Designed miniproteins, single chains, continued (2). Designs and how they scored, part 77

Each design is a single chain, and the fold is of that chain. pLDDT is the mean over its residues in the fold that is shown.

## One batch from the design tools (miniprotein)

Design m6844
Fold by ESMFold2-Fast:
Structure m6844 (fold): chain A 59 residues (1-59)
Amino acid sequence: TEEAKKLILKAIALELRAIGLEIEAELTGDESLLEEAKKLEEEAKKLLEKAEELEKEAA
């Protein structure tokens, strides 16, 4: 569905931001950036799960 596609794209965007924070954490040694990256990864996983549910419900 179109809603599922939008959730997937949003999840990809969050994952890319998380990767950026992980790189910054490696460069600066700031472990708080790793915590922010983990939060974004968790949010992305939730969006992907919701997209899967929407695809199943649309059948």
Scores: mean pLDDT 82

Design m6845
Fold by ESMFold2-Fast:
Structure m6845 (fold): chain A 75 residues (1-75)
Amino acid sequence: SHMEELRKRIEEEVKQALADMVAALFALSDKEPSDEELQRWADKLGVSVEELKKRIEELKPRIEAHRQALLDAAA
């Protein structure tokens, strides 16, 4: 019982971490992900498309600002 509950908790944490990683990869991409692509990843991760979009929107402006600063510094 306790080990089963712990396993389920770990599986959920891993799913959330993977969702964050996927969101970060999309936010780092030059190309806007399609709704179909977002749906496929949401299905694989067991999260909603809306949740995945929220994570991308939160990360995108921050990553874009850092990327722009690095490009400006490298020029």
Scores: mean pLDDT 76

Design m6846
Fold by ESMFold2-Fast:
Order: C-alpha cells, then structure tokens, then sequence
Structure m6846 (fold): chain A 55 residues (1-55)
C-alpha cells in the first residue's frame, strides 16, 4: 500500500507526539494501524520517530 508524502508526515508527527506522551512503541504502531496505516509502514514511521527523539 502506498502512502502519500503528507500521510507519512502526519503519521510521523503523530508517532512523535504519542511517544512523548509515554505510549510504548507497540502501542503507537497499533494506533497507526487502527488509523489506516499498513503495519510495515507504521513500524518504519515509529522507528524514524524514535531516532528523531534520541538525538
């Protein structure tokens, strides 16, 4: 499944926000999947969000 650049950006911003609120990586992946993101892409987005927050 192909995500638009805007959808991917929105997913990344949501993942960053949820991780900052204290949700686990697994919970954030599940929330993105529930919002219509494929699991593979949700995992990639959460990985990117974690890398951003680790800097």
Amino acid sequence: MVLSEEQRKNGLEAAITLLKEGFSEEQVIALLVASGFPEEEAREIVREAKEILAK
Scores: mean pLDDT 80

Design m6847
Fold by ESMFold2-Fast:
Structure m6847 (fold): chain A 86 residues (1-86)
Amino acid sequence: MTIVIEVKGANVGDAVAAMGLGVDLWLAGAEVESKTEGDTVTVTASGVGDEGEQLALQFAADMQAAGADVTISRDGDTLHITVTVP
């Protein structure tokens, strides 16, 4: 599957956390692309298995627990996670 994670309003710590998830997904065998534009960090991972999906969902849960607004949606084989930091 493909996972697209977009973190909006990211501070330096949020950006580092998102990039760290990207590295973990790559080590789990995914192809990972990262883009930072202003305060928005986008991580796109392709070829994600069950372990990578769990890592991404745990990241979303951790960001929500920290007070971010998190939206998760599926479109076919693509999981979209949008995180908005207040």
Scores: mean pLDDT 83

Design m6848
Fold by ESMFold2-Fast:
Structure m6848 (fold): chain A 64 residues (1-64)
Amino acid sequence: MKTVDIGVLESDKEAAERAKQAALDAGAPEVEMKKITLGGKTVYVLRVPEEIAGVAVDVIEAAR
């Protein structure tokens, strides 16, 4: 099964959490969310099934 990693900045953490829930509601069996540091900035990364990635992206965009 292919997965997609979607990164959001720490300022968008609430959007990432909402995207995780939307992916679960859309039928994803599990969604991983991890915190990483890139060049001194905190980034949250959602790992979702490729088929559900569009739902997660739409939720993140709608939260802006």
Scores: mean pLDDT 75

Design m6849
Fold by ESMFold2-Fast:
Structure m6849 (fold): chain A 70 residues (1-70)
Amino acid sequence: MSERELEAEVLEALARIYIWLAKKAIEKGDLETAEEFVERVREYAERLRELGFEELAEELLERAEEVMAR
């Protein structure tokens, strides 16, 4: 596994954790905290694109947007 691949795996894991945290914040009615968590996902997705994982970045952004749509 290359350093690039390892960084991508860490970014993916962090993004998925923040998507889960955003969903939990929405369930509690804390929209402000949910928006902060979604912004973290966007930051990780941008880094994933820089590393060449554009499709994964798009998947994670789509999931984050889905959470915020409710």
Scores: mean pLDDT 84

Design m6851
Fold by ESMFold2-Fast:
Structure m6851 (fold): chain A 61 residues (1-61)
Amino acid sequence: SPVERIREKAREVLESTDDVREALAKAMDIIQEALDRGEITPEQAARVAKELFEEARKRVA
């Protein structure tokens, strides 16, 4: 599904670098781009963003 592909791409970007802040920003850009193109719904975008934000938070704890 589109949301699963966007989630995987965003997570790959988040996990690609030790700079969690930069990685999170790039991952959020992927979600926003998908939302802007209508590939995912606002509800799906919010859920994926929350999941990535929580994962990023765990990495800097």
Scores: mean pLDDT 80

Design m6852
Fold by ESMFold2-Fast:
Structure m6852 (fold): chain A 108 residues (1-108)
Amino acid sequence: NKDLEKGIEALERFRFDEAIKYFEKTIKNSKNKEDIARAYLLLGVAYLFKEDYEKAIEWLEKALSMKDYLSPFEIRLAEALLEVAKTKDYNTPGLEGLLIYFEIRKLE
């Protein structure tokens, strides 16, 4: 999915508003449930980095409602990000964001 790919590239460059637009286009235009579930997860990531915790929670809960279309890794990531959004408990804001983004499971 071209929109999903462009959204991920924008997210990688910390262009959160651009990433959000591409993930919204993915949800609107895709019939692939795996792409839609992934777009929900990545919308949650983008809103979390924007510190919009209410929207981050909304999109992460939508991603988790589609667990069958997410990898086990993506499910664990969504659960971890949902906890961060609910508690606002950042280990180190810049470091945690980087670790979450690059799917690093080991926080020290």
Scores: mean pLDDT 77

Design m6853
Fold by ESMFold2-Fast:
Structure m6853 (fold): chain A 80 residues (1-80)
Amino acid sequence: REVLRRRLRAAGLPLPSEEELQKAIDWIKENGIEEVDKRIEELATKASQATPEEQERIMREIATINYARDLLKREELEKK
């Protein structure tokens, strides 16, 4: 949605597909929202050792999972 688009545009990264976003949501539902910070740390570590092209891909994945976490927190709030 618009928050993810703003974050990725600010970083100069291409937008993820709806399927990429759904994959991130499914991962959080399977592993738990508290595991997101650990996943981001793992991805950030990989990015620091990656090629510039792989860094862009990893940064997009980090932005997508961050947005998926925010979306799930919002859906929890809307359910109540």
Scores: mean pLDDT 72

Design m6854
Fold by ESMFold2-Fast:
Structure m6854 (fold): chain A 88 residues (1-88)
Amino acid sequence: KKKEEEEIKKIEEEYEERLKKLEEEDKEEEKKFEEEEKELKEKLKNAPEEVKKELEKELEQKRVSREIALKLRRIGLEIDKELELRKV
């Protein structure tokens, strides 16, 4: 049973590191998105309101899609972890 405990610990540590990487990637993507949003709004400051509304709509859709993708990646990692643990 000690070898099983060691294998479980190894799997837990490996997946914890993978989750940390996802969290770091998410933070970087959030920063880049905020910068892109700010840059686009500054460039379109004098644009017609209709164009500004289209931009806001597109940015909101992009934000939602990114949140969904991140959530799915986290769920996938958790499932993979459980499957690995089941094999021990």
Scores: mean pLDDT 80

Design m6856
Fold by ESMFold2-Fast:
Structure m6856 (fold): chain A 65 residues (1-65)
Amino acid sequence: SLEEAQEAAGKAQEALKQKKYKEALEHAKKALEILEEINDPEYEELIESLKKGIKYLEELIKKLE
């Protein structure tokens, strides 16, 4: 549901604030999966924003030492 996607997105944001990038990535991926399953054109821009954020987090995690 949209509510579950919003909850997952919120958890991703909280993890980001705590610099828990891997945890943030997992929550962001869950939010994306739920939104894609809903398959509503109204959320197309949000889905694209999440995909870009996920890619950025994956690249950030790879560069962190």
Scores: mean pLDDT 81

Design m6857
Fold by ESMFold2-Fast:
Structure m6857 (fold): chain A 66 residues (1-66)
Amino acid sequence: MEEEKKKEAEEAIERLRELARSLGLTDVGEQLAEEAKRLLEEGNYEEAKELALRSIDILKRLAAAR
């Protein structure tokens, strides 16, 4: 069960980084990904995933505002 949650969090962070690169928002994306990775390293897998998904929404909003 914990391995599955960790995998989901890692996948969300990876998706966040990929989206940031595709949108040209690597600066903001890397900052948000680093914060999510910190939660992942602390064992807070669910919070890490939530932060990564929230960050994806932030990047999409920033891209739409351009």
Scores: mean pLDDT 81

Design m6858
Fold by ESMFold2-Fast:
Structure m6858 (fold): chain A 60 residues (1-60)
Amino acid sequence: MSLISDEEIEATLYLMNAVLYEKAGKYDEAAKWYQKAADLLSGPEGERFRKLAEELKKKA
C-alpha cells in the first residue's frame, strides 16, 4: 500500500459521490463531483474526469 496525498484521497471521495449520483440518475450532481475530482487530480486523469463531467452535464 502506497501513501497518497490528501488531494488524491479527497478526489477518490468525490469520485465515489459522482458514481452514486450517476447511478441515481442525477447527472447534474454527478457532473459536479467529477469536476471537483478532476480539479484535484489534474494532468491526464484530471482531463479524463473533466470530459466525463461535461458529457454528464449534456445528459442533465
Scores: mean pLDDT 78

Design m6859
Fold by ESMFold2-Fast:
Structure m6859 (fold): chain A 57 residues (1-57)
Amino acid sequence: MLSGVELVERIGAHELARLGGLSPEEARRLATEAASKGKDAAQAGAHVGEVLRSLGA
């Protein structure tokens, strides 16, 4: 599944790990909660678009 919300969830885990040095399990849990709160496809798509653009560039 390559939906924008799932991509945000995966990218969020990396950002959370970088910011707080969280455990993989905690990062995964927080990413899941962030995806639940960010059910807005528009916001998720915009954020993913910018992150993927920097990663793909």
Scores: mean pLDDT 52

Design m6860
Fold by ESMFold2-Fast:
Structure m6860 (fold): chain A 78 residues (1-78)
Amino acid sequence: MEELIEKAAEAVRKGDLKTAVELISQAYEEALRRGADPQRVARLFTAAVIDAVGHLLEGRYDEAAESVREILKELEKL
């Protein structure tokens, strides 16, 4: 998971949004396969996705990457 988290953050940092979405989707699916509560996962992503998208729209890729890293680290705890 740690390697996947860093790869996803790096993809966001480089503006490779297609790769970032694929890696984030993989982490989400792995959490659900491990028995993570879908409602808890949804709540975790809701506010953080809004923040990350805001940074991306303003061209702040480093801040968006950090938001993604934090989301995925919390997801790993579920």
Scores: mean pLDDT 75

Design m6861
Fold by ESMFold2-Fast:
Structure m6861 (fold): chain A 111 residues (1-111)
Amino acid sequence: SAAEFRALVRALAAELARAADDGIERNLSPEELVERLRAIAEAGARRLIDAFPELAELVEAYLARFHQALDDLLARARAENLSRRDFAERAKLRATELYGEFLADGLAALA
């Protein structure tokens, strides 16, 4: 259902945001935070595909976009000497943006 899809996507986005906030509190390196965010996103993608197999291609596309965004952010952190806090805040923003778009696209696909 659309309500179930919304709940799963919101839960995933919230878990990613909490992981970024925890990364700030624990002073995690960009590499350590990316590994954690990737693991959460992969687990979330599996749950979404299991619940909504008709959206598998869309879920995989957004997962790939998130991985690419994290890789781009790591490259930028190295080039610009971003602080661990600035990195985590930018990772949180990217997760929020991408999974917000995914929520909209997935709801449209389920209509």
Scores: mean pLDDT 90

Design m6862
Fold by ESMFold2-Fast:
Structure m6862 (fold): chain A 95 residues (1-95)
Amino acid sequence: SLLSTITEAFKKLFPSIADVAEEEVRKALEELEPYRKIIESHLDNLNGAISMIKGILGDKFTSHLAAFDLVALGIALELQGKSPEEIKKTLLSLK
């Protein structure tokens, strides 16, 4: 699942907060799910899409900032047809 793939990557990128990784990734997935079409329409400007979605969410944006950004990238990669292995490799390259 995308949850397990991103949670594993998050734990490796942010070991100091690994204990909250699954909770924060799950929150970010729930926050981003309604906006998958915005991500799909802006694959060439993902940072712009992320900023737009954060603005739409406002007070509803409660997940860890790093988890939100990592999940948005994971969704973008999934929408591009990347495998779980390719997604994990790409996320880990952000270190």
Scores: mean pLDDT 86

Design m6863
Fold by ESMFold2-Fast:
Structure m6863 (fold): chain A 67 residues (1-67)
Amino acid sequence: IELSEEQLKEIAEKSGITVEQARKAVKILNENPDKTGDELSKLIAEETGISEGQAFKLMVLILEKSR
């Protein structure tokens, strides 16, 4: 998954998080392709400080944007 700076900003605005948090989530997704959505949302929440529910929604938005 590769997103432009503009795409990262849009996702961050839609999710109510920072661009840096969105970028970190993309990195986690790319480094952990074999993990489940629940495992990824927990890892993203731990690394960014957002809730697991917000992390799951963020992950869905990233995946939709990359299709």
Scores: mean pLDDT 79

Design m6864
Fold by ESMFold2-Fast:
Structure m6864 (fold): chain A 69 residues (1-69)
Amino acid sequence: MKDLEETKKLILEGKTVGSEEELEKFIRTVESMSPEARKLLAEGIAYAEKGDLEKAKELLEEAERIHRE
């Protein structure tokens, strides 16, 4: 879990969103996510680790929306 949280921090602080408040909210969302939404989140994080922040952001946003449904 910490590894995923650290990766999201790097994304949000780097280029996506520089807000610690938004990051904490996102982490809590991940903890309560469905398997489908979490899978998209994992793919987004994988793209971020590879350096594709734009693609990562799209996947992370999609995962959040599915969770909200």
Scores: mean pLDDT 63

Design m6865
Fold by ESMFold2-Fast:
Structure m6865 (fold): chain A 62 residues (1-62)
Amino acid sequence: SEELLKEAAKKVGVSPELLKLSLKNAIEAGGTAEGIKESVSESISEEAGELVKEVYEELKKE
């Protein structure tokens, strides 16, 4: 969802385009939803980590 992507990007402090590109690159590199959530939660906030995980899982389905 574009709305979820925009909300996650806002909490992370990046553009939606940059977040989407970064997460697509992480998927291609064999990253995990749990790994990206933990990284974002540690660096920014638990709420940001949860949102980024949801975006990651949605992008992985596409």
Scores: mean pLDDT 82

Design m6866
Fold by ESMFold2-Fast:
Structure m6866 (fold): chain A 110 residues (1-110)
Amino acid sequence: RPRFPPLKPVPLKHKPDPQLQEQMSALFESAGQGLYKQKKYDLAGMFYEGAALLSPESKKAALLTNAGKSYYEAGDYEESIEYYQKALALDPSNKEAKENLEKAKKKLAE
């Protein structure tokens, strides 16, 4: 279930507009929210991942936390743990990510 190979950066001839990237991130986040409400949790997690990739650094931790929550609800506890750890690496003060990380680890240890 873990996806390999690791992410390789693809060099682009020119950079996209940063404002356009933020708008695309917001659209991916909205899609993720809609999918989460429909209980399509795996798809919601994928869209929150995409949103995090396109977001400014200040928003990445929150989007990664939402990806972790989505994978947790899907029963993908290993992926959930990975995303909560990534969120905490960016924002160590995120209490929700800390509590949910412990909850996911407890499920995996069962």
Scores: mean pLDDT 81

Design m6867
Fold by ESMFold2-Fast:
Structure m6867 (fold): chain A 110 residues (1-110)
Amino acid sequence: AAELARLRAEGQAGLESREVTVKAVSETELEITIVSTFASPAAAEAYAAFLEKAYPILAKLLAEEGVEVTSFSVTVDGTTVTVTIRLKGESVDHIEEGLAIAMEKLAGYV
């Protein structure tokens, strides 16, 4: 918790912009791409480290809501961090609801 909070704070302090793209791959699968730009490579690396450490917690919380993570990737290119995540559920609406609940619960861990 303390280390995750530290890495999040270090990344967040350097965050300059964020773009989110949501694509319906099928009626039961979403692909979310998040492109975040930071003031420094160190802030980008801290944020990527946070995401990789937070991912197992998020995946477990999503599974509790019946949402499966079918792929997850984090790529760092200088000051840019690109996250691509694929989520599978009963429907797009179910995935969106499960993600909202999982993110609220994840906020309690970090």
Scores: mean pLDDT 81

Design m6868
Fold by ESMFold2-Fast:
Structure m6868 (fold): chain A 85 residues (1-85)
Amino acid sequence: GPVETLVRELLAHFGLDPSDPAAREGAVTALAAWVTGGELDIPLSPESREALEAVRKELRARGFDVENATPEQQDEIARWLRERL
């Protein structure tokens, strides 16, 4: 799904082991910041842009304020993202 696509791109970009639980947790935390308007120094492929838009759309549909997310809300989004790995 879109979450898996974005996590795979984050892990690949940083050269991290996808079987390492700490690396996956770091990627989920970074993804939560990224989908809520944080900046990552990662060039976005068309596939990753579509996946990012899909994740933001689903989060909004579930009642998350992705455009104005606080750090507390980013933690809640990170929990939601973990459930989709």
Scores: mean pLDDT 77

Design m6869
Fold by ESMFold2-Fast:
Structure m6869 (fold): chain A 54 residues (1-54)
Amino acid sequence: MTLEEVTEKVQEELGQAADDVTIVPSTTDGKFEITGANPAHVEKAREIIDKLEA
C-alpha cells in the first residue's frame, strides 16, 4: 500500500482526529510509523493500518 492510500483511509475513519496524527514510511519495507500529540488518535490510526495490512 502507498502512504497516500494509508493517509486517506485514516482521514476517512478519524475525520478531524486525523489532524493530530502523522504517518510516515518506516525504515522497514511495507511498514508505517505513526506519531501524534493524542495517544488515543495514534492508537486508532494504528488499528486502521493494521486492519488494512491483514
Scores: mean pLDDT 75

Design m6870
Fold by ESMFold2-Fast:
Structure m6870 (fold): chain A 65 residues (1-65)
Amino acid sequence: VTREVAFQIRAVAIAVEYGGGVRIEERDGTLVVTIEHPDREKAERMAREIREEGEELGIPVEVRL
């Protein structure tokens, strides 16, 4: 499994845990993750956890709310 695939699995798992969604797109070698959640505090926690997963895997990730 590539780091990029591992990241996508983790991002989706975080979305499921919070009851929200994520949209993931690749742009110029960067994975852009858009967070979808009706509760702003939960969306912000999802964004933090997803950024941490990208940092742990050492891949370029941009997280958007």
Scores: mean pLDDT 85

Design m6871
Fold by ESMFold2-Fast:
Structure m6871 (fold): chain A 68 residues (1-68)
Amino acid sequence: MPVLTLLAPPGEEAERLARRVQTVADAKGIEVRLVPVEGDPSLLEQAAEQAIAAIKAGATSGTIDARP
């Protein structure tokens, strides 16, 4: 199964956004893996939108980094 890795600060917001990305990824058969890293939580929404856009554009694997 293709895997999309989301690098984000650990917390409830990161888990919520990873679940939202996973909902879109499930339609494409992609697994979303949340990896805790140090970063700015204010960028999580932008990172989630970038991940969703990449999946819709045909990305089957990769890494989305929520840090600037």
Scores: mean pLDDT 73

Design m6872
Fold by ESMFold2-Fast:
Structure m6872 (fold): chain A 60 residues (1-60)
Amino acid sequence: SHMKEQLREDLIKRLEAAKSLEEIQKSVTEWMEKAEELGFSREEIAAIIQEAVDEVNARR
């Protein structure tokens, strides 16, 4: 869905912008809160996180 694609890209941008492990942790926490507020399930959130992490690692 368009919303899932937007959430995934938002997380990717947050992860790429982070300069430290602390910033990564903060970005993931804030992103997860946003995803939960939008009504995504824990399973969907976990899948999007895995996809975003894999994509960021592939771009390195």
Scores: mean pLDDT 83

Design m6873
Fold by ESMFold2-Fast:
Structure m6873 (fold): chain A 87 residues (1-87)
Amino acid sequence: SITPLSLEEICDYTGLSVEEILHICDEVLPPSLSHSTKLSKLSTYLSLLQTLGLQDLKQLGESVGLTGEQVLDLDVRMGLHNIKKAT
């Protein structure tokens, strides 16, 4: 089963600060979602990404209720493609 990453684990994985992560969530995810729901979606998505790798980002995103557009926006803002290249 998939376990969401902690906020500290997200910071370690992405190289971003807590403030940068929260700002990205607020910009990418719908304003109708609570802050905790936004973090939960991101945390679960990044946990899947870390476990399964960057094979099908759209499918991984869809599994946690993210649209393809949101997945691409997160990839750009968080530099997720750069993490794959650095590892």
Scores: mean pLDDT 76

Design m6874
Fold by ESMFold2-Fast:
Structure m6874 (fold): chain A 67 residues (1-67)
Amino acid sequence: GDAATDARNDAALPVVKLLNRTIKELEKVKKISDEEFHEISVRIAEAYRKDGVEGAEKTAKELIEKA
């Protein structure tokens, strides 16, 4: 396989799972627009880049709490 793609997929798997979980939880409370989906994706990805999986999980919880 492509080593760069494999490494990116392995590193991103927790973020992808967390994003999907966050969207599902938000959809139980309200309808999520395409723009909101994009903003949520960006914020979780940025938190992951800065503070790893723990930062991403904290950001996801804050987004759910604000909904």
Scores: mean pLDDT 72

Design m6875
Fold by ESMFold2-Fast:
Parts: C-alpha cells; structure tokens; sequence
Structure m6875 (fold): chain A 71 residues (1-71)
C-alpha cells in the first residue's frame, strides 16, 4: 500500500483505501475521516513512529494491530 497524507474530513481515493481497510475489520467507512477514525489513525502513527499526516504500510500494520487489540 502506498504512502499518502490524511487529515480530519479528508476525502478521495486515499481515504477510500483506508476506509476499505477499516471495513475489513468491521469498521464502516463513507470515504470521510471522522474524529474516531482520526484518533485511531493517530495512535497507529504513534506506534509506527510516523510523524505528520503521512500514512504508509507501517502505519497500516500498526492500525491492524491496534484494531485486533481493541477486539
């Protein structure tokens, strides 16, 4: 999965890709990032050691681990 930048309220193909990923864990997505999804993404970025708004494979791996931890 390629790296892309996301922020609260973002839309477009990158957000749709993230929403599809989240949907695979039972999280419904509308192609828009809300506060809950942004908080989860920020925690995943923290665990992956990422800074700023960049999202890449390491962040998605951390997000998957975080979602499994929540379940």
Amino acid sequence: MESFELSLGSTGDAVNGLSAFLASFGEAGTGVLDEEKMALLEEAKRRAGATGTAVGPAVFAALAALLRERL
Scores: mean pLDDT 60

Design m6876
Fold by ESMFold2-Fast:
Structure m6876 (fold): chain A 79 residues (1-79)
Amino acid sequence: SEEELIERARELLRRAREAIRAGDLETAKQHLEEALKVVEELGEKYADARRSIEAALEAVRQGDLVAALSGIHEALEAL
């Protein structure tokens, strides 16, 4: 259901946030990639959340942890 997919995406985003705070960027990337797939299944209604997750994932890849945490926050607000 839509509600179950939203809950899954929120949980993955929270885990990504915790991984970033712990300095585990590989685990953070994995959770963000999984969250992106879930949000893509939700479709166009959640395009803002998808863009915020994409931005957070790119920020992690660049080592910009402030931008990564900001993107996760924006994604959680958009879900």
Scores: mean pLDDT 89

Design m6877
Fold by ESMFold2-Fast:
Structure m6877 (fold): chain A 64 residues (1-64)
Amino acid sequence: SAEEYIESLERLAELARKMGHDEVAEEIQRFLDEAREAYKKGDEEKVKEIHERAVRLFQEALDA
């Protein structure tokens, strides 16, 4: 659900900070804010797209 994607974004931001990827955590936080706005508007597809972008960003940071 869209709520589960938002919870996942919160966890990704926390994990990025714990791993010392502060810049990635800040960008995921911006995605989280955007996803919350989309959710309030009922745009569940937008929430999913934002989550997918955040996961890719996080994975790329781990591979660097």
Scores: mean pLDDT 85

Design m6878
Fold by ESMFold2-Fast:
Structure m6878 (fold): chain A 93 residues (1-93)
Amino acid sequence: SYLEEAKRLLEKAEEALKAGKIAEALELLEEALVKVEKAYKEGADPKEVKELLEKILELAKEVLKKAPNELVARAIGLILRAIGLLLDIELEE
C-alpha cells in the first residue's frame, strides 16, 4: 500500500537525517509525501494520513534547520504541501 511505502520512506529519511545526509533526507521526504497524497486520493484512513503528514512535517523542519542554501526552497515547498494537505483533511471532517 502507499501508506506502507510512505512509512518505509520516513524511516529511511530519519536515518539519513541522523547521518547528516540532508539532501538524501529531503528527497526521501518528498517521495514519502507523494505516497501519502496518493494514499489519501485512494481513500486511505484520514487519521493514518494525518499521522504520516505530522511526521513528514517534523522531519522536514529538521531538514530546513540543516539545509544548505540550494535546498531551502525545496524544504519550504515540502512543508507548505504537507500543511496544505493537513488543512484539506481537517476541513473535510
Scores: mean pLDDT 87

Design m6879
Fold by ESMFold2-Fast:
Structure m6879 (fold): chain A 72 residues (1-72)
Amino acid sequence: SLEEEIKELEEKIKEKEKEIEELKKEIEELKDDESVEGVARYTGLAIRKIGLEFEIRLNKERIEELKRELEE
């Protein structure tokens, strides 16, 4: 059902928000590491965080579309 799809998307958003908080902590710990390995890891984590933020936006847009369908 549309209601079940909305619930699944809301749960996915919560999981991704939790991952972002964990990534923020790791990024903060690595921000002063100017070694090649430190910079590479920092960059990878930053890209992952951006990707998760993008996925959350898409999931939120999908929820709004599904909610509009339920109101019709």
Scores: mean pLDDT 84

Design m6880
Fold by ESMFold2-Fast:
Structure m6880 (fold): chain A 61 residues (1-61)
Amino acid sequence: MSEKVARIIGEILRAVGYYLQGDKEKAIEEMKRALELAREHQDEYPELVEFVERILKKIEE
């Protein structure tokens, strides 16, 4: 797995950690960071962008 994908996954896991602790605001912030990183590599990994966007939508709602 590339370093780029590993970093995105790391941010997703951090966001999930905050969400499970009840810190929805920090979970959203970390997931937005994951989305930013995924968008930087959108040409290589468009499926990661879609995945992060779907998770963010579920956390926000």
Scores: mean pLDDT 80

Design m6881
Fold by ESMFold2-Fast:
Structure m6881 (fold): chain A 59 residues (1-59)
Amino acid sequence: GRLARDLLVRNGGLSEEQAERVVELARAGKREEAIELLMREMGMSRDSAERAVDLAESE
């Protein structure tokens, strides 16, 4: 949760609200939606998006 949110805000350039939404999607089991959102809105590679989602799911 907290580490993934910090990563998304600092490295992804997301707002705190956008980062929180991605973390919530990941925790709800909507992993692919969270990955696609990061790729679409931030231009993140799939590998970077998967790492951020993995971190969000870990805690």
Scores: mean pLDDT 75

